# Ledger of designs, part 4: designed miniproteins, single chains, continued (5)

Each design is a single chain, and the fold is of that chain. pLDDT is the mean over its residues in the fold that is shown.

## One batch from the design tools (miniprotein)

Design m16107
Fold by ESMFold2-Fast:
Structure m16107 (fold): chain A 82 residues (1-82)
Amino acid sequence: SRLEELRAEFEELLAEVPEEFREEFRAEVEKQLEIVEESLEEAEKLEDKKKREARIEIIVEGSLGLARMRLWVLKKEAEKKA
């Protein structure tokens, strides 16, 4: 499923997170997965297959983009401590 693919992508990102921020990042992505799950349930109600698929892609890619941006911020914060 798209949700399982997103979860796998988040695990890949977690491997790149500086150790000191790993628990915080994990908690954040777990909350994002809950929001995504609810949003995907709403998207499944769309009758038009193309609109449904487009909505699902926007939800998944948007969530992944936010997580990647957060990872970038955390890496920059870790650089300040070094």
Scores: mean pLDDT 83

Design m16108
Fold by ESMFold2-Fast:
Structure m16108 (fold): chain A 79 residues (1-79)
Amino acid sequence: MSYTVVISGLSEEEAEKIAAEAQARGIPVSIIRGKEITVVLSGLSKEEAEEIKKEAEKKGLKVKVFSNAREALKYASSL
């Protein structure tokens, strides 16, 4: 089972840093620039998704975890 993490309410600098770290780890990443800047991380294990969620929450970032990539994309597109 793969998980998708959506992190929203980011600055451009925060989004670029998260994307660079994900790319270095071989994690598929997308930056969506709408009303909020959002980073979508996909293809994650449950453990990886939980680690990313805890780290983002510790930084005060809005984070949501999805077990369905399509639902995650729909959510990110609504921001």
Scores: mean pLDDT 80

Design m16109
Fold by ESMFold2-Fast:
Structure m16109 (fold): chain A 80 residues (1-80)
Amino acid sequence: VDEALLKELVDLLKEAQAAGKIDVELDGNTLTITFNKDVEAALELSRLLTEAERKGNVKIERDGNTFTVTFALDPRSLGL
């Protein structure tokens, strides 16, 4: 598990949520991300999510403007 990549992803999610660009809901190790209107934030987040999935750190499902992300470890341990 690439913990540094997961921490980068969590930090980006927290910044985007604080800026009102996304809404996030955490249930156990599953994170639901809804994008509001920021294309640049969506592209950067998609890049990090794709890299994390490639490394086996997360599983991603997409439905429209919503991403469901299942983490290989507890995202609360990463500061979420």
Scores: mean pLDDT 70

Design m16110
Fold by ESMFold2-Fast:
Structure m16110 (fold): chain A 94 residues (1-94)
Amino acid sequence: SEVARRARELAERLIEKYNRLAELIEKVYNGDLSALPELEQAEKEAEEALRGLREALAALPDEAVRQEILAELQRKNQELADRYGEPLEAYAQK
């Protein structure tokens, strides 16, 4: 399905944006304030990617494919939490 392919591509893009966001969050957490402009841009890109994925998932009629994509996102989010821990926790609380 073209709709399913598009949703998978958008999920992959979101994962990419979240990885970049996490790297920048860690830099700022460790005192590299020169990374703040890149962090601000990465936040905007992650928000845009999330919006696109939400729209694609809402249009996706196949519940099994939707659940597969959501499970993959959950796994990748857990990998980021395990890798970046305290910096991500501090960021989420602001």
Scores: mean pLDDT 85

Design m16111
Fold by ESMFold2-Fast:
Structure m16111 (fold): chain A 116 residues (1-116)
Amino acid sequence: SELEKKREEARQILAERIRQMLDELLGIEVDEEVLKELIENGPLGLRVLAKLALALENNKLEDFAEWLEKEGLLELAELVRQLNELLKESDLSKKHDEINEVMSKLIALAEELQKK
């Protein structure tokens, strides 16, 4: 449906934002193999960002939230679930500011994990 297409496009735009951040943070172009290595062996904050990008691309935000809960990252899990619910809205254009606010909070918490 047109609504499903808009939801997929929104998820892909957000995922590209995270992938660009990973490129900048690492100073390299993060290809599929580097992303996989980050998920398996990377520092926790980079693993969170890498998994967030994949969860957005593959519509797996709930699976990602469950992983965050198992890692003890309860605030991140709640923000991911909030993002997932916002992305289910019938008019995504009206939720743009709310989506961006939740994304900014997710990114800030992931960056804070890098400093610890």
Scores: mean pLDDT 84

Design m16112
Fold by ESMFold2-Fast:
Structure m16112 (fold): chain A 93 residues (1-93)
Amino acid sequence: GMIETSISEVTLRRPKVIVSAREKETGKSAVVVLEIHDDGTVDVHTGTSPDVSDEVKEKAAEATVRYLKERGLKVRNITGDEGLKEKLRELLG
């Protein structure tokens, strides 16, 4: 199926980045919220639609890791969906 990814940067009291992958035909998605701290460390929060495909989770994880590496951000904590957490840990090394 067609999978779209998006990255949204939100300027609030604490800056957040929202990474999303969604399969258009099913409407199912994987979302990663990055909470960026002043020291360059990041808390990573993950969530998914019920029964979302591994491919959607993989695309969300890949987009997230690329964003983090290109900006030199270091992961402090990962919470949420176990499958998406596993994919993130594998790609981060």
Scores: mean pLDDT 85

Design m16113
Fold by ESMFold2-Fast:
Structure m16113 (fold): chain A 92 residues (1-92)
Amino acid sequence: MKEEQEKEALKYAITFLRAMLRGSISEEELEELLKNKELMEEILKKVGKEFMEKMAPVQENWSSDTPEQLQAALEEVRKVLEELIEKLEKEI
């Protein structure tokens, strides 16, 4: 039962992350990922400390004061998402 729920959550996470990467990842879409606590908690549950460590600098230093700062933060999120997708796909 728990394993089925974990597998479904994993598939959801992979599908969502792949959609984010394959689509034109907009500022709005990445902001939603950072603000979506439920999705972040589920991804954290799957990849644990590694995800927290990689995302902590992005969240702590999130700034949209300039277009350059925002673009830099978005690039870092994209890299983390790509690495997580590859790791999560190996879990299925």
Scores: mean pLDDT 63

Design m16114
Fold by ESMFold2-Fast:
Structure m16114 (fold): chain A 88 residues (1-88)
Amino acid sequence: MEKREEALRAAKLIEDIAKSAGVKVTVEIDFDSLETGPLKVRVEIEGEDPEKIETVYKAAINLAEKVGASSVDEIKRVGEEKLAEARR
């Protein structure tokens, strides 16, 4: 139960950071996976400012690492692709 609250709180913090930065973010957490193994987290980021996108992306990686998510590499890949797109 506490792990679910921590994950939800961290997701809300990422969304608040994104809103303040003018970046749109969607965080999906698979709570079913939390009871059987590493938490699965999916992140989508939309924005034009590469510095702000990088801030949100790094916050998402930090969240995934703190909750022991198995999808840290997937979040990293998505963030790198969005950064490359924004820095065109």
Scores: mean pLDDT 70

Design m16115
Fold by ESMFold2-Fast:
Structure m16115 (fold): chain A 84 residues (1-84)
Amino acid sequence: SLEEVLQEALAVLREILAQLSPADAERILSQFTTLVTQILAGQLSPEQARARLEEIRRAALEAGADPELVERLAALLEEMVALS
């Protein structure tokens, strides 16, 4: 379900945020929260959602997050877009 995928995405996000500086963690959390809110509200086309997801992926990798966790988060965000 969309709720189960969101809960898993939040768990992976928490692991990523724990690896980052407080400033980078706050930025990525804000970007993630905005994207998820817009997906759940039906405010984004799939193309717009993917563009924002790619921005979060780049920001997390540039901040030094584990690439395996970032890939897992991206896959869960793609699944949320598909379910909405």
Scores: mean pLDDT 86

Design m16116
Fold by ESMFold2-Fast:
Structure m16116 (fold): chain A 97 residues (1-97)
Amino acid sequence: AEEYRKKLEEAMKKLEEDVREASKLNPIQAAKKTAEAYRKAAQEFDEIYSEALKDGDVEVAREANRASERAGQLADEWDKKYKELEENFKKIQEELK
């Protein structure tokens, strides 16, 4: 129903705000916090999917499931970015020794 759509929209808005706040950090911490934000959002979208599906709101359930899958993919991409930035920083530190 309209209630689940509102929950999904609020979760999406919170994710946008969390990502924006993460972007204010240094590049390594920004990548880490962005990955954490997407991972948390994926879990929240999955919970909305389960609740909406149980209540028969198939339209919002499909949207929430797609949002959860996309957020999970983005979390994996940002985790990879974080790992690459960490490894590059360690290599620079070793070269400066």
Scores: mean pLDDT 86

Design m16117
Fold by ESMFold2-Fast:
Structure m16117 (fold): chain A 75 residues (1-75)
Amino acid sequence: DEELVEEIEKWLRESLERVRQALAAGDFDRAYRIVGEAHRRVMEALEKLSPEARERVLKIYREFSAEFQRLVAAA
C-alpha cells in the first residue's frame, strides 16, 4: 500500500503542475479535465487500498482539491 500511496502523491503533485500550466495559458477546460482525471484515478486506487491507506489518500486528495481551488480563484 505504501508504494501506491507514494505513487498517487507524486502523480497528484505532477497534475497540479499541469493545472498551473493550463491556467497560465488560459485553458480552463484543460485544467478541469486534469482534475476530472485526478478524481477518477484516485477513486480507482482507493478500491485497491486498505482502510488506513484509503484515509491517507483521501487526505492527500483533499489537499490537492484545496490547492486546485486556490489556483483557479487566483487565475
Scores: mean pLDDT 83

Design m16118
Fold by ESMFold2-Fast:
Structure m16118 (fold): chain A 68 residues (1-68)
Amino acid sequence: SSLEKIIKELESMGKKYISVSEVAKLVNKYTGLDEQEVYKKIIDLNLFRYFSFLTLDDAIDAVKKILG
């Protein structure tokens, strides 16, 4: 349920790139997980040191990995 809501909100943004901060806020909003801790987990999963933004597919994958 929480995962489905987050994915739908990410898709509804219509963005090619989504900030890690926006993804972390959505995870916090629907799960109660600490926003800063989620942000750190997403950054740690992202192998691209120069990007603070994710593609929609990468954002969805990161949320699945954090909530799975």
Scores: mean pLDDT 79

Design m16119
Fold by ESMFold2-Fast:
Structure m16119 (fold): chain A 90 residues (1-90)
Amino acid sequence: SRIAELEREAREHQEKADAALAAGDIEAAKEHLRKAAEAAAEIFRLLGDEIGAEEALATGEVEVLRLEGRLEEARAFQERKTAELEAKRA
Protein backbone atom coordinates (compact mmCIF):
# COMPACT_ATOMS: atom_id res chain seq x y z
CA SER A 1 0.00 0.00 0.00
CA ARG A 2 1.02 3.65 -0.36
CA ILE A 3 1.05 4.00 3.44
CA ALA A 4 3.47 1.06 3.80
CA GLU A 5 5.73 2.67 1.15
CA LEU A 6 5.67 6.01 3.02
CA GLU A 7 6.35 4.27 6.38
CA ARG A 8 9.45 2.63 4.86
CA GLU A 9 10.49 5.96 3.28
CA ALA A 10 10.13 7.82 6.61
CA ARG A 11 12.13 5.14 8.46
CA GLU A 12 14.90 5.07 5.83
CA HIS A 13 15.27 8.86 5.92
CA GLN A 14 15.29 8.91 9.74
CA GLU A 15 18.04 6.25 9.75
CA LYS A 16 20.05 8.24 7.19
CA ALA A 17 19.61 11.41 9.26
CA ASP A 18 20.91 9.59 12.37
CA ALA A 19 23.91 8.26 10.40
CA ALA A 20 24.66 11.73 8.99
CA LEU A 21 24.53 13.23 12.50
CA ALA A 22 26.94 10.56 13.76
CA ALA A 23 29.29 11.52 10.89
CA GLY A 24 28.94 15.27 11.59
CA ASP A 25 27.22 15.92 8.24
CA ILE A 26 24.64 18.45 9.40
CA GLU A 27 23.41 19.40 5.91
CA ALA A 28 22.72 15.75 4.97
CA ALA A 29 21.01 15.22 8.36
CA LYS A 30 18.72 18.25 7.78
CA GLU A 31 17.75 17.04 4.30
CA HIS A 32 16.89 13.53 5.55
CA LEU A 33 14.95 14.89 8.56
CA ARG A 34 12.84 17.03 6.20
CA LYS A 35 12.13 14.06 3.92
CA ALA A 36 11.22 11.83 6.89
CA ALA A 37 8.81 14.50 8.19
CA GLU A 38 7.25 14.95 4.70
CA ALA A 39 6.67 11.18 4.37
CA ALA A 40 5.16 11.00 7.89
CA ALA A 41 2.91 14.01 7.16
CA GLU A 42 1.66 12.39 3.92
CA ILE A 43 0.69 9.24 5.87
CA PHE A 44 -1.41 11.38 8.24
CA ARG A 45 -3.04 13.20 5.30
CA LEU A 46 -3.98 9.87 3.65
CA LEU A 47 -5.59 8.85 6.97
CA GLY A 48 -7.53 12.14 7.13
CA ASP A 49 -5.50 13.37 10.13
CA GLU A 50 -4.58 16.94 9.12
CA ILE A 51 -3.50 17.82 12.69
CA GLY A 52 -1.20 14.78 12.77
CA ALA A 53 0.31 15.91 9.45
CA GLU A 54 0.99 19.41 10.83
CA GLU A 55 2.53 17.88 13.98
CA ALA A 56 4.85 15.66 11.91
CA LEU A 57 6.06 18.63 9.82
CA ALA A 58 6.48 20.84 12.90
CA THR A 59 8.54 18.16 14.69
CA GLY A 60 10.85 17.95 11.66
CA GLU A 61 11.23 21.74 11.43
CA VAL A 62 12.11 22.01 15.16
CA GLU A 63 14.89 19.43 14.71
CA VAL A 64 16.22 21.24 11.62
CA LEU A 65 16.29 24.58 13.47
CA ARG A 66 18.17 22.93 16.37
CA LEU A 67 20.75 21.49 13.97
CA GLU A 68 21.20 24.99 12.48
CA GLY A 69 21.99 26.30 15.99
CA ARG A 70 18.82 28.43 15.92
CA LEU A 71 17.84 27.30 19.41
CA GLU A 72 15.67 30.29 20.40
CA GLU A 73 13.75 30.09 17.10
CA ALA A 74 13.30 26.32 17.56
CA ARG A 75 11.94 26.85 21.10
CA ALA A 76 9.55 29.63 20.01
CA PHE A 77 8.34 27.63 16.99
CA GLN A 78 7.78 24.47 19.09
CA GLU A 79 5.84 26.38 21.80
CA ARG A 80 3.67 28.15 19.20
CA LYS A 81 2.96 24.97 17.22
CA THR A 82 2.17 22.93 20.35
CA ALA A 83 -0.38 25.59 21.41
CA GLU A 84 -1.91 25.77 17.89
CA LEU A 85 -2.27 21.99 17.60
CA GLU A 86 -3.70 21.61 21.13
CA ALA A 87 -6.31 24.29 20.28
CA LYS A 88 -7.26 22.40 17.08
CA ARG A 89 -7.76 19.16 19.07
CA ALA A 90 -10.06 20.89 21.61
Scores: mean pLDDT 89

Design m16120
Fold by ESMFold2-Fast:
Structure m16120 (fold): chain A 88 residues (1-88)
Amino acid sequence: MLLEAARKLTEIMADLQGLSPAEKQEFLERMLREAKELEALVKAGMPQDVIDQAAQQYRDYAAQLKKMGLPDEMVESYEKMAEYLESA
């Protein structure tokens, strides 16, 4: 699920950046809000071309993170977001 992938990604990013518990919570709330808005748009019948473009952007970002040597879990989280969009 998109929200689950967003939570895991936020935790990984917060830990990597050394965020305080308060900053981590704020970042998580921001990411979950964005993910919920995207999920609502998909459920409302977002055009297929827009969904495909968003999924491709997440896959491209995952590929860039992998090239930069960032944790596999972070890359995997973006790939799961793309899969969710493609399956919706």
Scores: mean pLDDT 72

Design m16121
Fold by ESMFold2-Fast:
Parts: structure tokens; C-alpha cells; sequence
Structure m16121 (fold): chain A 90 residues (1-90)
């Protein structure tokens, strides 16, 4: 439903934000949303959880799973990172 879709989008924004080279515009492009939505979501997650990584720990239920995802994303294109993040968040 709309709540699950919103939570999934939030988690994907968090995961893609772990990429050092990814811009708000690139994350927005691959997710089909506005850069302003990416910016607001990242700011909200940092405010509530301390970091986008801490939010991924919350979503995945495990620090080890969040660290595994972070390591898998190193050196990946944003398109490859999106597919890996979708798999990890399924």
C-alpha cells in the first residue's frame, strides 16, 4: 500500500545515499522523484535516526546486514546500487 511504498522509497534513498559519488539529482533521477524529496527525506532520517546508515540498521533489523549492504555498494554505479538495494530490502 502507500505506506509500504513510502517506507521502501525512504529505504532506497538511504541506501543510495551511502554512495560517496551519488548526488541528490542522480538519486532522484533513478527513483523517479524530485531532488527536493531526496533532500527532505535524507534530512528527516538524519534528524530521527542520527544517520542514513542507522535508518538502514532499523529497516534491515541488523547492523551486520546494513554493513553488508554498504560494502556491496562500494564502487557500484547508481543503477547497479539501486538493484542491489532493492534486493536487500525485499
Amino acid sequence: GPMEERLRRRALIAALSLLPTATQAEIARVLGISPATVSRTRRELIRRYGSVFNYLVHVLGSKEKAEELRLKLIGKSIEEALELAKEALS
Scores: mean pLDDT 87

Design m16122
Fold by ESMFold2-Fast:
Structure m16122 (fold): chain A 63 residues (1-63)
Amino acid sequence: GMMDAIKAGELATKLALEKGLSSRQAMYAGITARDYVLNDGLSPEEAAKLGLEKALELAEKEK
């Protein structure tokens, strides 16, 4: 639901920033996590983990 999507996005953004990703990369983590909840029905925790993983992949590509 929408509340789960918000929670996933906030968690993914926080985790990305804690790992030293840029604000833009952290925003990408949050948006991606929200999409996993809304489109794939993942839990907030699972979606946040996947959003973070995708943001880390982006960060590696941008080195």
Scores: mean pLDDT 86

Design m16123
Fold by ESMFold2-Fast:
Structure m16123 (fold): chain A 75 residues (1-75)
Amino acid sequence: IREYAEKAKEYAEKAFESDFETAVKYGEEAVGYAVRALQLARENPTEENRRLAEEAVEYARKVQEYVAKQAAEKA
């Protein structure tokens, strides 16, 4: 689970530094890892796993918001 949370953060950070098209791709990766972290936290619900999954979901949410804003600016 920690590995998936770390990957979600890594891809979200890469998305923020990328052009729109690349940011969409990295955003999809970040969301994928966040979903995996959340699923693992549900299968093994410890306080630490809950926190890691919540952090991963927050990074995925921020990158989705960033991508949506970039899309609106390009329109």
Scores: mean pLDDT 74

Design m16124
Fold by ESMFold2-Fast:
Structure m16124 (fold): chain A 91 residues (1-91)
Amino acid sequence: KIEELKKKIEELREDLKILEEILEAAEAGDKEKAVELIREYAERKGDKNVDETAEAFAALPVEEVAAGLRAAIGAVRKEIEKLEEELRKLE
């Protein structure tokens, strides 16, 4: 159980790094790079509709892409904190 929690926390931290890189590109106004990174992220997560996901984000204003990414990053950070709390209780 402890090893499973550690692995899940590691996977979420990797997801967080990628989402933060996408946000940095979006906040810099580099929508093309942000969409490219979203495509790569979707492929890593096993999204079978990667092209549709990337096209949907490409159709949004860059400010809305950034807002959505901030919300996603916040959710991932909360999940990591929750899992780290559970891990601390087991150790």
Scores: mean pLDDT 81

Design m16125
Fold by ESMFold2-Fast:
Structure m16125 (fold): chain A 85 residues (1-85)
Amino acid sequence: SLEEIIDYANRKLDEIRQELLAEVPDELKPAIEKAFETYRDLILSKIRELAEQGKTEEEIRQEVDKMIDQARNALRSLAEELKKK
């Protein structure tokens, strides 16, 4: 179901969030949280758009997996740059 895809996306994003927050000092956590919230909103919005376009659940799942991988890489890069300050 579409709800299962949304739940899946949230679980994967929360895993990334937990890993990144463990790697940064408290002062940098708000920046990571804000960036994470932005990617979550983008992915969830895209799931809705693809469903409205009549994409199958399989097609939506494939796009979600791609977007999650892109978000993971972007957020890890952000965390590494913030840690250098």
Scores: mean pLDDT 84

Design m16126
Fold by ESMFold2-Fast:
Structure m16126 (fold): chain A 64 residues (1-64)
Amino acid sequence: MTEEELREAVRNILNTPGLTEESLFVGLRAIGVSEEDARRLARDYAEGKLNDEELIEEAVKALS
């Protein structure tokens, strides 16, 4: 998967109706983010520490 495809995959996860911290964690794991990074990113996003664009870039960075 290219970086552009990874960004779109994360954006599609974020656009899921009824998105929860758990469903975000599962989605990040499904695209290959490690358990530790997926857990951290899902929590920080749920707590408002990361916006959509920051989450996308951190997830792509974690996959690189």
Scores: mean pLDDT 84

Design m16127
Fold by ESMFold2-Fast:
Structure m16127 (fold): chain A 98 residues (1-98)
Amino acid sequence: SKEGLLLSIGATLLAMHAYLLAKWARKQGKNDLAAALEEVRDLLFEASQYFERGEIEKGKELMKEAAERLETASAQADGPFAQEVRRLAELVRKLLEE
């Protein structure tokens, strides 16, 4: 479906964003934050695969889990990481509204 394709593209782009934030966190020695962002990346990529198969509800469930993990990570993060992780969480939530 068109909805499944658009959600799959969105989830893939957000997974790439999480990947880049995880790499940045590792370079700054923030290993716990990097690990959390890597788990979020994997959840978003898995959601993308469900959306591609037309399993919209399963994909949305994984997106919701990713958003909750990002919200937890942002509360525990300091400085610019807190803002960037919160922004990613907001983008995940917005995609769920569509």
Scores: mean pLDDT 89

Design m16128
Fold by ESMFold2-Fast:
Structure m16128 (fold): chain A 68 residues (1-68)
Amino acid sequence: LAEEAVRRVKEDPSMSVLDAVAELRGITSRSDLLYLVGLVIREGIAGSDVEERARQLAELVERDERLR
């Protein structure tokens, strides 16, 4: 799941991490979302915008188990 979202962002760098995650169904696990954030940062998907979106995603995961 996390790797597929990262892959989508990698194929289209104009796509945000939040948009990629929103396209994946059944993401309710906090650990999967945090793993995705870690992959975005460490695997070099991160441009300035993507890194900011990854940070926002981590904050949302800490507050909510599901993305709004």
Scores: mean pLDDT 56

Design m16129
Fold by ESMFold2-Fast:
Structure m16129 (fold): chain A 80 residues (1-80)
Amino acid sequence: SREKVEEMQRRAEENPLEAAYEAAIERLREMIEKAKEAPEELLEHFKKNHEPALDELIEAMKKEGVSEHLLEELEKLKKE
């Protein structure tokens, strides 16, 4: 929603890096939720294609020193 985007923009002014990763995690969460509603075959294909990208994102976030709670949230999404 617009309200959520405005909140994220306010947080970006305080912590730009953290806000960028929060936005990335939210996009991934939305994609996973949409994939869960897809036929089983498409869900398996989506998981296979996106798990490597999630691993790369987790590695990048660890390297950048972002907060532990954002890393935990992303690792939870990977397990789905």
Scores: mean pLDDT 59

Design m16130
Fold by ESMFold2-Fast:
Structure m16130 (fold): chain A 65 residues (1-65)
Amino acid sequence: KKISEKYREMVERMQAALDAGATPEELDRLFKEGKEEIYQAEVEEAKKLGMESLASNIKKRIDMM
């Protein structure tokens, strides 16, 4: 539920920015910020579940972005 809420928030922010006349550069920045927030939330959930190896793999993927 929380991750889907983060996705909705990202889409809503991008739509609001587009309606306000945001540049492609501003939209790209908002998309990158939204993706990072979602990935960090996934890593924290994996850590709380004791899935340390999965959390480590997710973090490595974030670091390659």
Scores: mean pLDDT 73

Design m16131
Fold by ESMFold2-Fast:
Structure m16131 (fold): chain A 73 residues (1-73)
Amino acid sequence: RPTQEDALEAIADLRVEDPLARITQGDVMKRSGASRALVSNMIRAGLLGIDENGALVVTDPAFAEAIGQRIRA
């Protein structure tokens, strides 16, 4: 039952471990257990995007703030 919150925590954890790391959909899926469908739905919702190299970028300001809060905790 991985949720959008689990995916958010996975992104925050990956950024704490390596602030310069290129995070992919596969990295989020491995860390959170989230399905590809969940991550794809987050991209369609405008919370996340994909850059020219296939890395996840945070496109929604509120979602970026939530990730930043988790990184600082």
Scores: mean pLDDT 78

Design m16132
Fold by ESMFold2-Fast:
Structure m16132 (fold): chain A 73 residues (1-73)
Amino acid sequence: SYLSKVLSLIGEMLRQIGDILDLEQELQRLRDSGDTSPETVARIQQLEKEIEARRSQLDGLRRQLSELDKQAK
């Protein structure tokens, strides 16, 4: 049903938001450490890349939800 599809997408979006918040918290902790070692710099870059990828996935889910709303009208 339409409602089942909407609830499923909302659930996926909430999960992705939670994951992004966890990654952003880790990124902030590393930035706050003041550690400029190559290992810490590489870890920060990896976290930034993962956050970007997950935000792109979240945007895809938002687009799917928008399309379902348009189809319901």
Scores: mean pLDDT 84

Design m16133
Fold by ESMFold2-Fast:
Structure m16133 (fold): chain A 77 residues (1-77)
Amino acid sequence: MSKEQLDAETKESLGLAALASSTLDKEKADLAERGRQRVRDAKTPADRLRETAASLEELGASQSFVDDVLEAAAVLE
């Protein structure tokens, strides 16, 4: 039991650290690629800015920066 508990805790710790790192890398890469695709497919400059703002928000950009981009999109349309 003690040996099995230590082995399980070690595997969980290593697995969680690796998963957390991989998840963050994959999440950022996927969000960036989706953002680029949305911007490329956007019909108007306003839509491009809205898709840029959404992608930046998903990537964890500051809300003030996201709001500035959305405000620019609203003015530009």
Scores: mean pLDDT 68

Design m16134
Fold by ESMFold2-Fast:
Structure m16134 (fold): chain A 98 residues (1-98)
Amino acid sequence: HMENYGLVRVTMKEVSPEEARKIALDLIAEAEAKGVLVSAGISESGEMLFVFETREDAEEVARKAESRLKEKGYFDSVEVREVSLEELQAEMKALLAA
């Protein structure tokens, strides 16, 4: 079955791995509390992936992530895409390999 998901990719700069993980966990906790998070991951390099049932929820979390990271000086990039299940599986595999 082809399912569409909202995907947020966030990259950080000039941040320790510990602080990057803390920021990711805070964003995960907020999305879980709202009931919109499907899946999440973070690499050792500070790349974060968040997965949502809708593009709209992905865009909201992307804005929150960008604002927080810019405030701290850690912002590198944020990307929002709508992806199929196959594309999502490929992205998660790539993140875990990084």
Scores: mean pLDDT 78

Design m16135
Fold by ESMFold2-Fast:
Structure m16135 (fold): chain A 69 residues (1-69)
Amino acid sequence: MSKEEIEEEIELSLALMRASIAIRSGDAEEIREAAAYLRAVRGRLKNEELRAELEATIAELEAKLAELE
């Protein structure tokens, strides 16, 4: 595994943890901030499988945000 691949996996892990915390909080602002962070991480990922996993998590954040007014 290259240094770049290791860095991408670390960024994904941190992003998934952030998303999990935001979803559990039920706070629209926290969810919105988490979604923005994950979109920024997605833009930096070159690995298609890691990007797909992040995209699925972003969709979960957006769905949760849609439940909140």
Scores: mean pLDDT 81

Design m16136
Fold by ESMFold2-Fast:
Structure m16136 (fold): chain A 61 residues (1-61)
Amino acid sequence: MRIEVEAADGREAAEVVERAVEEGRWADELVVTLRGPASAEDMDRMQRAMTAYVEGRRRAA
């Protein structure tokens, strides 16, 4: 299953990934498309959320 999400900016992208981790909704592929700019702080937060998602998916399998 693929999950495709469109986010207005880096902050929303991070929130979407964090929510997927909390809900335990694991997909084979997670694609997040940014419609607007992302700050360095938002990118850092998003990378941490993505790392948690990958680890959570591995643990769930």
Scores: mean pLDDT 76

Design m16137
Fold by ESMFold2-Fast:
Parts: C-alpha cells; sequence; structure tokens
Structure m16137 (fold): chain A 68 residues (1-68)
C-alpha cells in the first residue's frame, strides 16, 4: 500500500541520514521517490506520495540547517 511505501521511505531516510552526506540523502530520496511514483497507477495515491516526499525533503533541509 501507499501507506506502507511511505513508512518504508521514512525509515530509509533515517538510515541514510546516519551514514550519508546531506546531498547524497537528498539525491537518494529523489531517486527512490521517482521509482516509487512510477509503480503507482492511481492519481490520488500519487498525490499522497508527492505530498509525503515534499514533507521529507523539508525535514531533511531543516535538519541540515540545524547542524550549521
Amino acid sequence: SVEEMMQELDERVEELMETKSYSDVVFELIREGERILSTIDDPEDQDRMLEHLSRLLREIRERQRAEV
């Protein structure tokens, strides 16, 4: 389900932020997000995933700024 995909993406982002640079995390999130979106046929579910990706990108940016 889209909800399960969003949860898995959240866990992956947390894992990447422990081991990767900010730019690598952002790049990987965009890559995985594009892959996931390509598997979703329902436009409503696509919108939900896009909104979730937007939220994750904002959170990553905020965490990066807090480290500076």
Scores: mean pLDDT 80

Design m16138
Fold by ESMFold2-Fast:
Structure m16138 (fold): chain A 94 residues (1-94)
Amino acid sequence: SLEEAIAELIEVLEKEEFDYEEFVAAIEKLAKLDPELKEALEEFLLAAHSGDEKATKEAFEKLLAALLKLVPKEYHEKLKERMGKFYELVLKHL
């Protein structure tokens, strides 16, 4: 369920160390259940592959906004921190 996928993402956010693979897996599970998040994630990955810095930044902000809508406010700062690391690592893998 969407609630179970959100809980799984929260568990990943509560870990002291950033685990990229677990974080990406949790976001991908959420994206399968939320159409807005799926669209935002796909737009971000396409923009990153294109090498267009402006499009990539705009798509990233859209992706972050979609995730913030799904996650309780108490986790927003941690989510922003982890998303920043996700952004840097995705660009290195592409």
Scores: mean pLDDT 84

Design m16139
Fold by ESMFold2-Fast:
Structure m16139 (fold): chain A 90 residues (1-90)
Amino acid sequence: MEIKATATAEIEGLEDSDASLSVGIHGKGTETVASGASPVKKIKKDGKKYTLKAEAVAELEEAEKVEAIVKGISAKQMETLKITTKLEVY
């Protein structure tokens, strides 16, 4: 079946950082079957909210696990991090 995973991350601009979001669809085990990544988002220390979005599509025999990872942010920004994942199965 075809599986589409969309990840959205919201981060507050508490520190200057270069953030990226990746989303992966995993098969049975630890192997990533499909992945997508956002462009690198330049976050400024301006107190504003920043949104990143990433999407992956895989054709799999069974519905699988989805993982979303944000990189490039500080520990302080990680406390403000909100990640939403949406999984659509066709």
Scores: mean pLDDT 77

Design m16140
Fold by ESMFold2-Fast:
Structure m16140 (fold): chain A 78 residues (1-78)
Amino acid sequence: SEQEKYLEEVEKKAKELIEKSKEAAKKVPDLQPYADEAERRAKEAVEYARKGDLEKASLYMTGAYTLTEFMLDKVKAA
């Protein structure tokens, strides 16, 4: 179904963001709290997508993405 396909895409994107944030924290250990928060937001996005709350899924995914980008910028500056 269209909903199952959307959930799969959200789960895939969440996994990618979680892995990128964990990799950033390995390179810059001070980023570990941000990586933990990005993972929490990504997991919340998946749960809201699973419940059919697409607006909250998008909000939490955007929050996870923004933190991950912040961390990647810090890695480049280090």
Scores: mean pLDDT 88

Design m16141
Fold by ESMFold2-Fast:
Structure m16141 (fold): chain A 90 residues (1-90)
Amino acid sequence: MITVEAEAVGPVIAGRTTIEVTVTTANGRKLTLYVTGEVRDEAELRALAEEAALKALNAVADSDGVEVEARARNVESGEEVEIEIRVTRS
């Protein structure tokens, strides 16, 4: 089972936001997914990032040595916030 938790490393910017999630496998292959949604607060940003990360992880179907990176970009301002993704496997 894979559990994903996300947190913003910096101030949350409200508005139309694109989450970029990149999953890197142990062999160095990369999968990048983009998810865009409306964000009102930190909880909505976190939920959007967690959904995007979980979709990316499920797409690679590899349980070994996967690294996940995520960033959020406000569509209007162009400001970016790093998202820390924690992945737990059991």
Scores: mean pLDDT 79

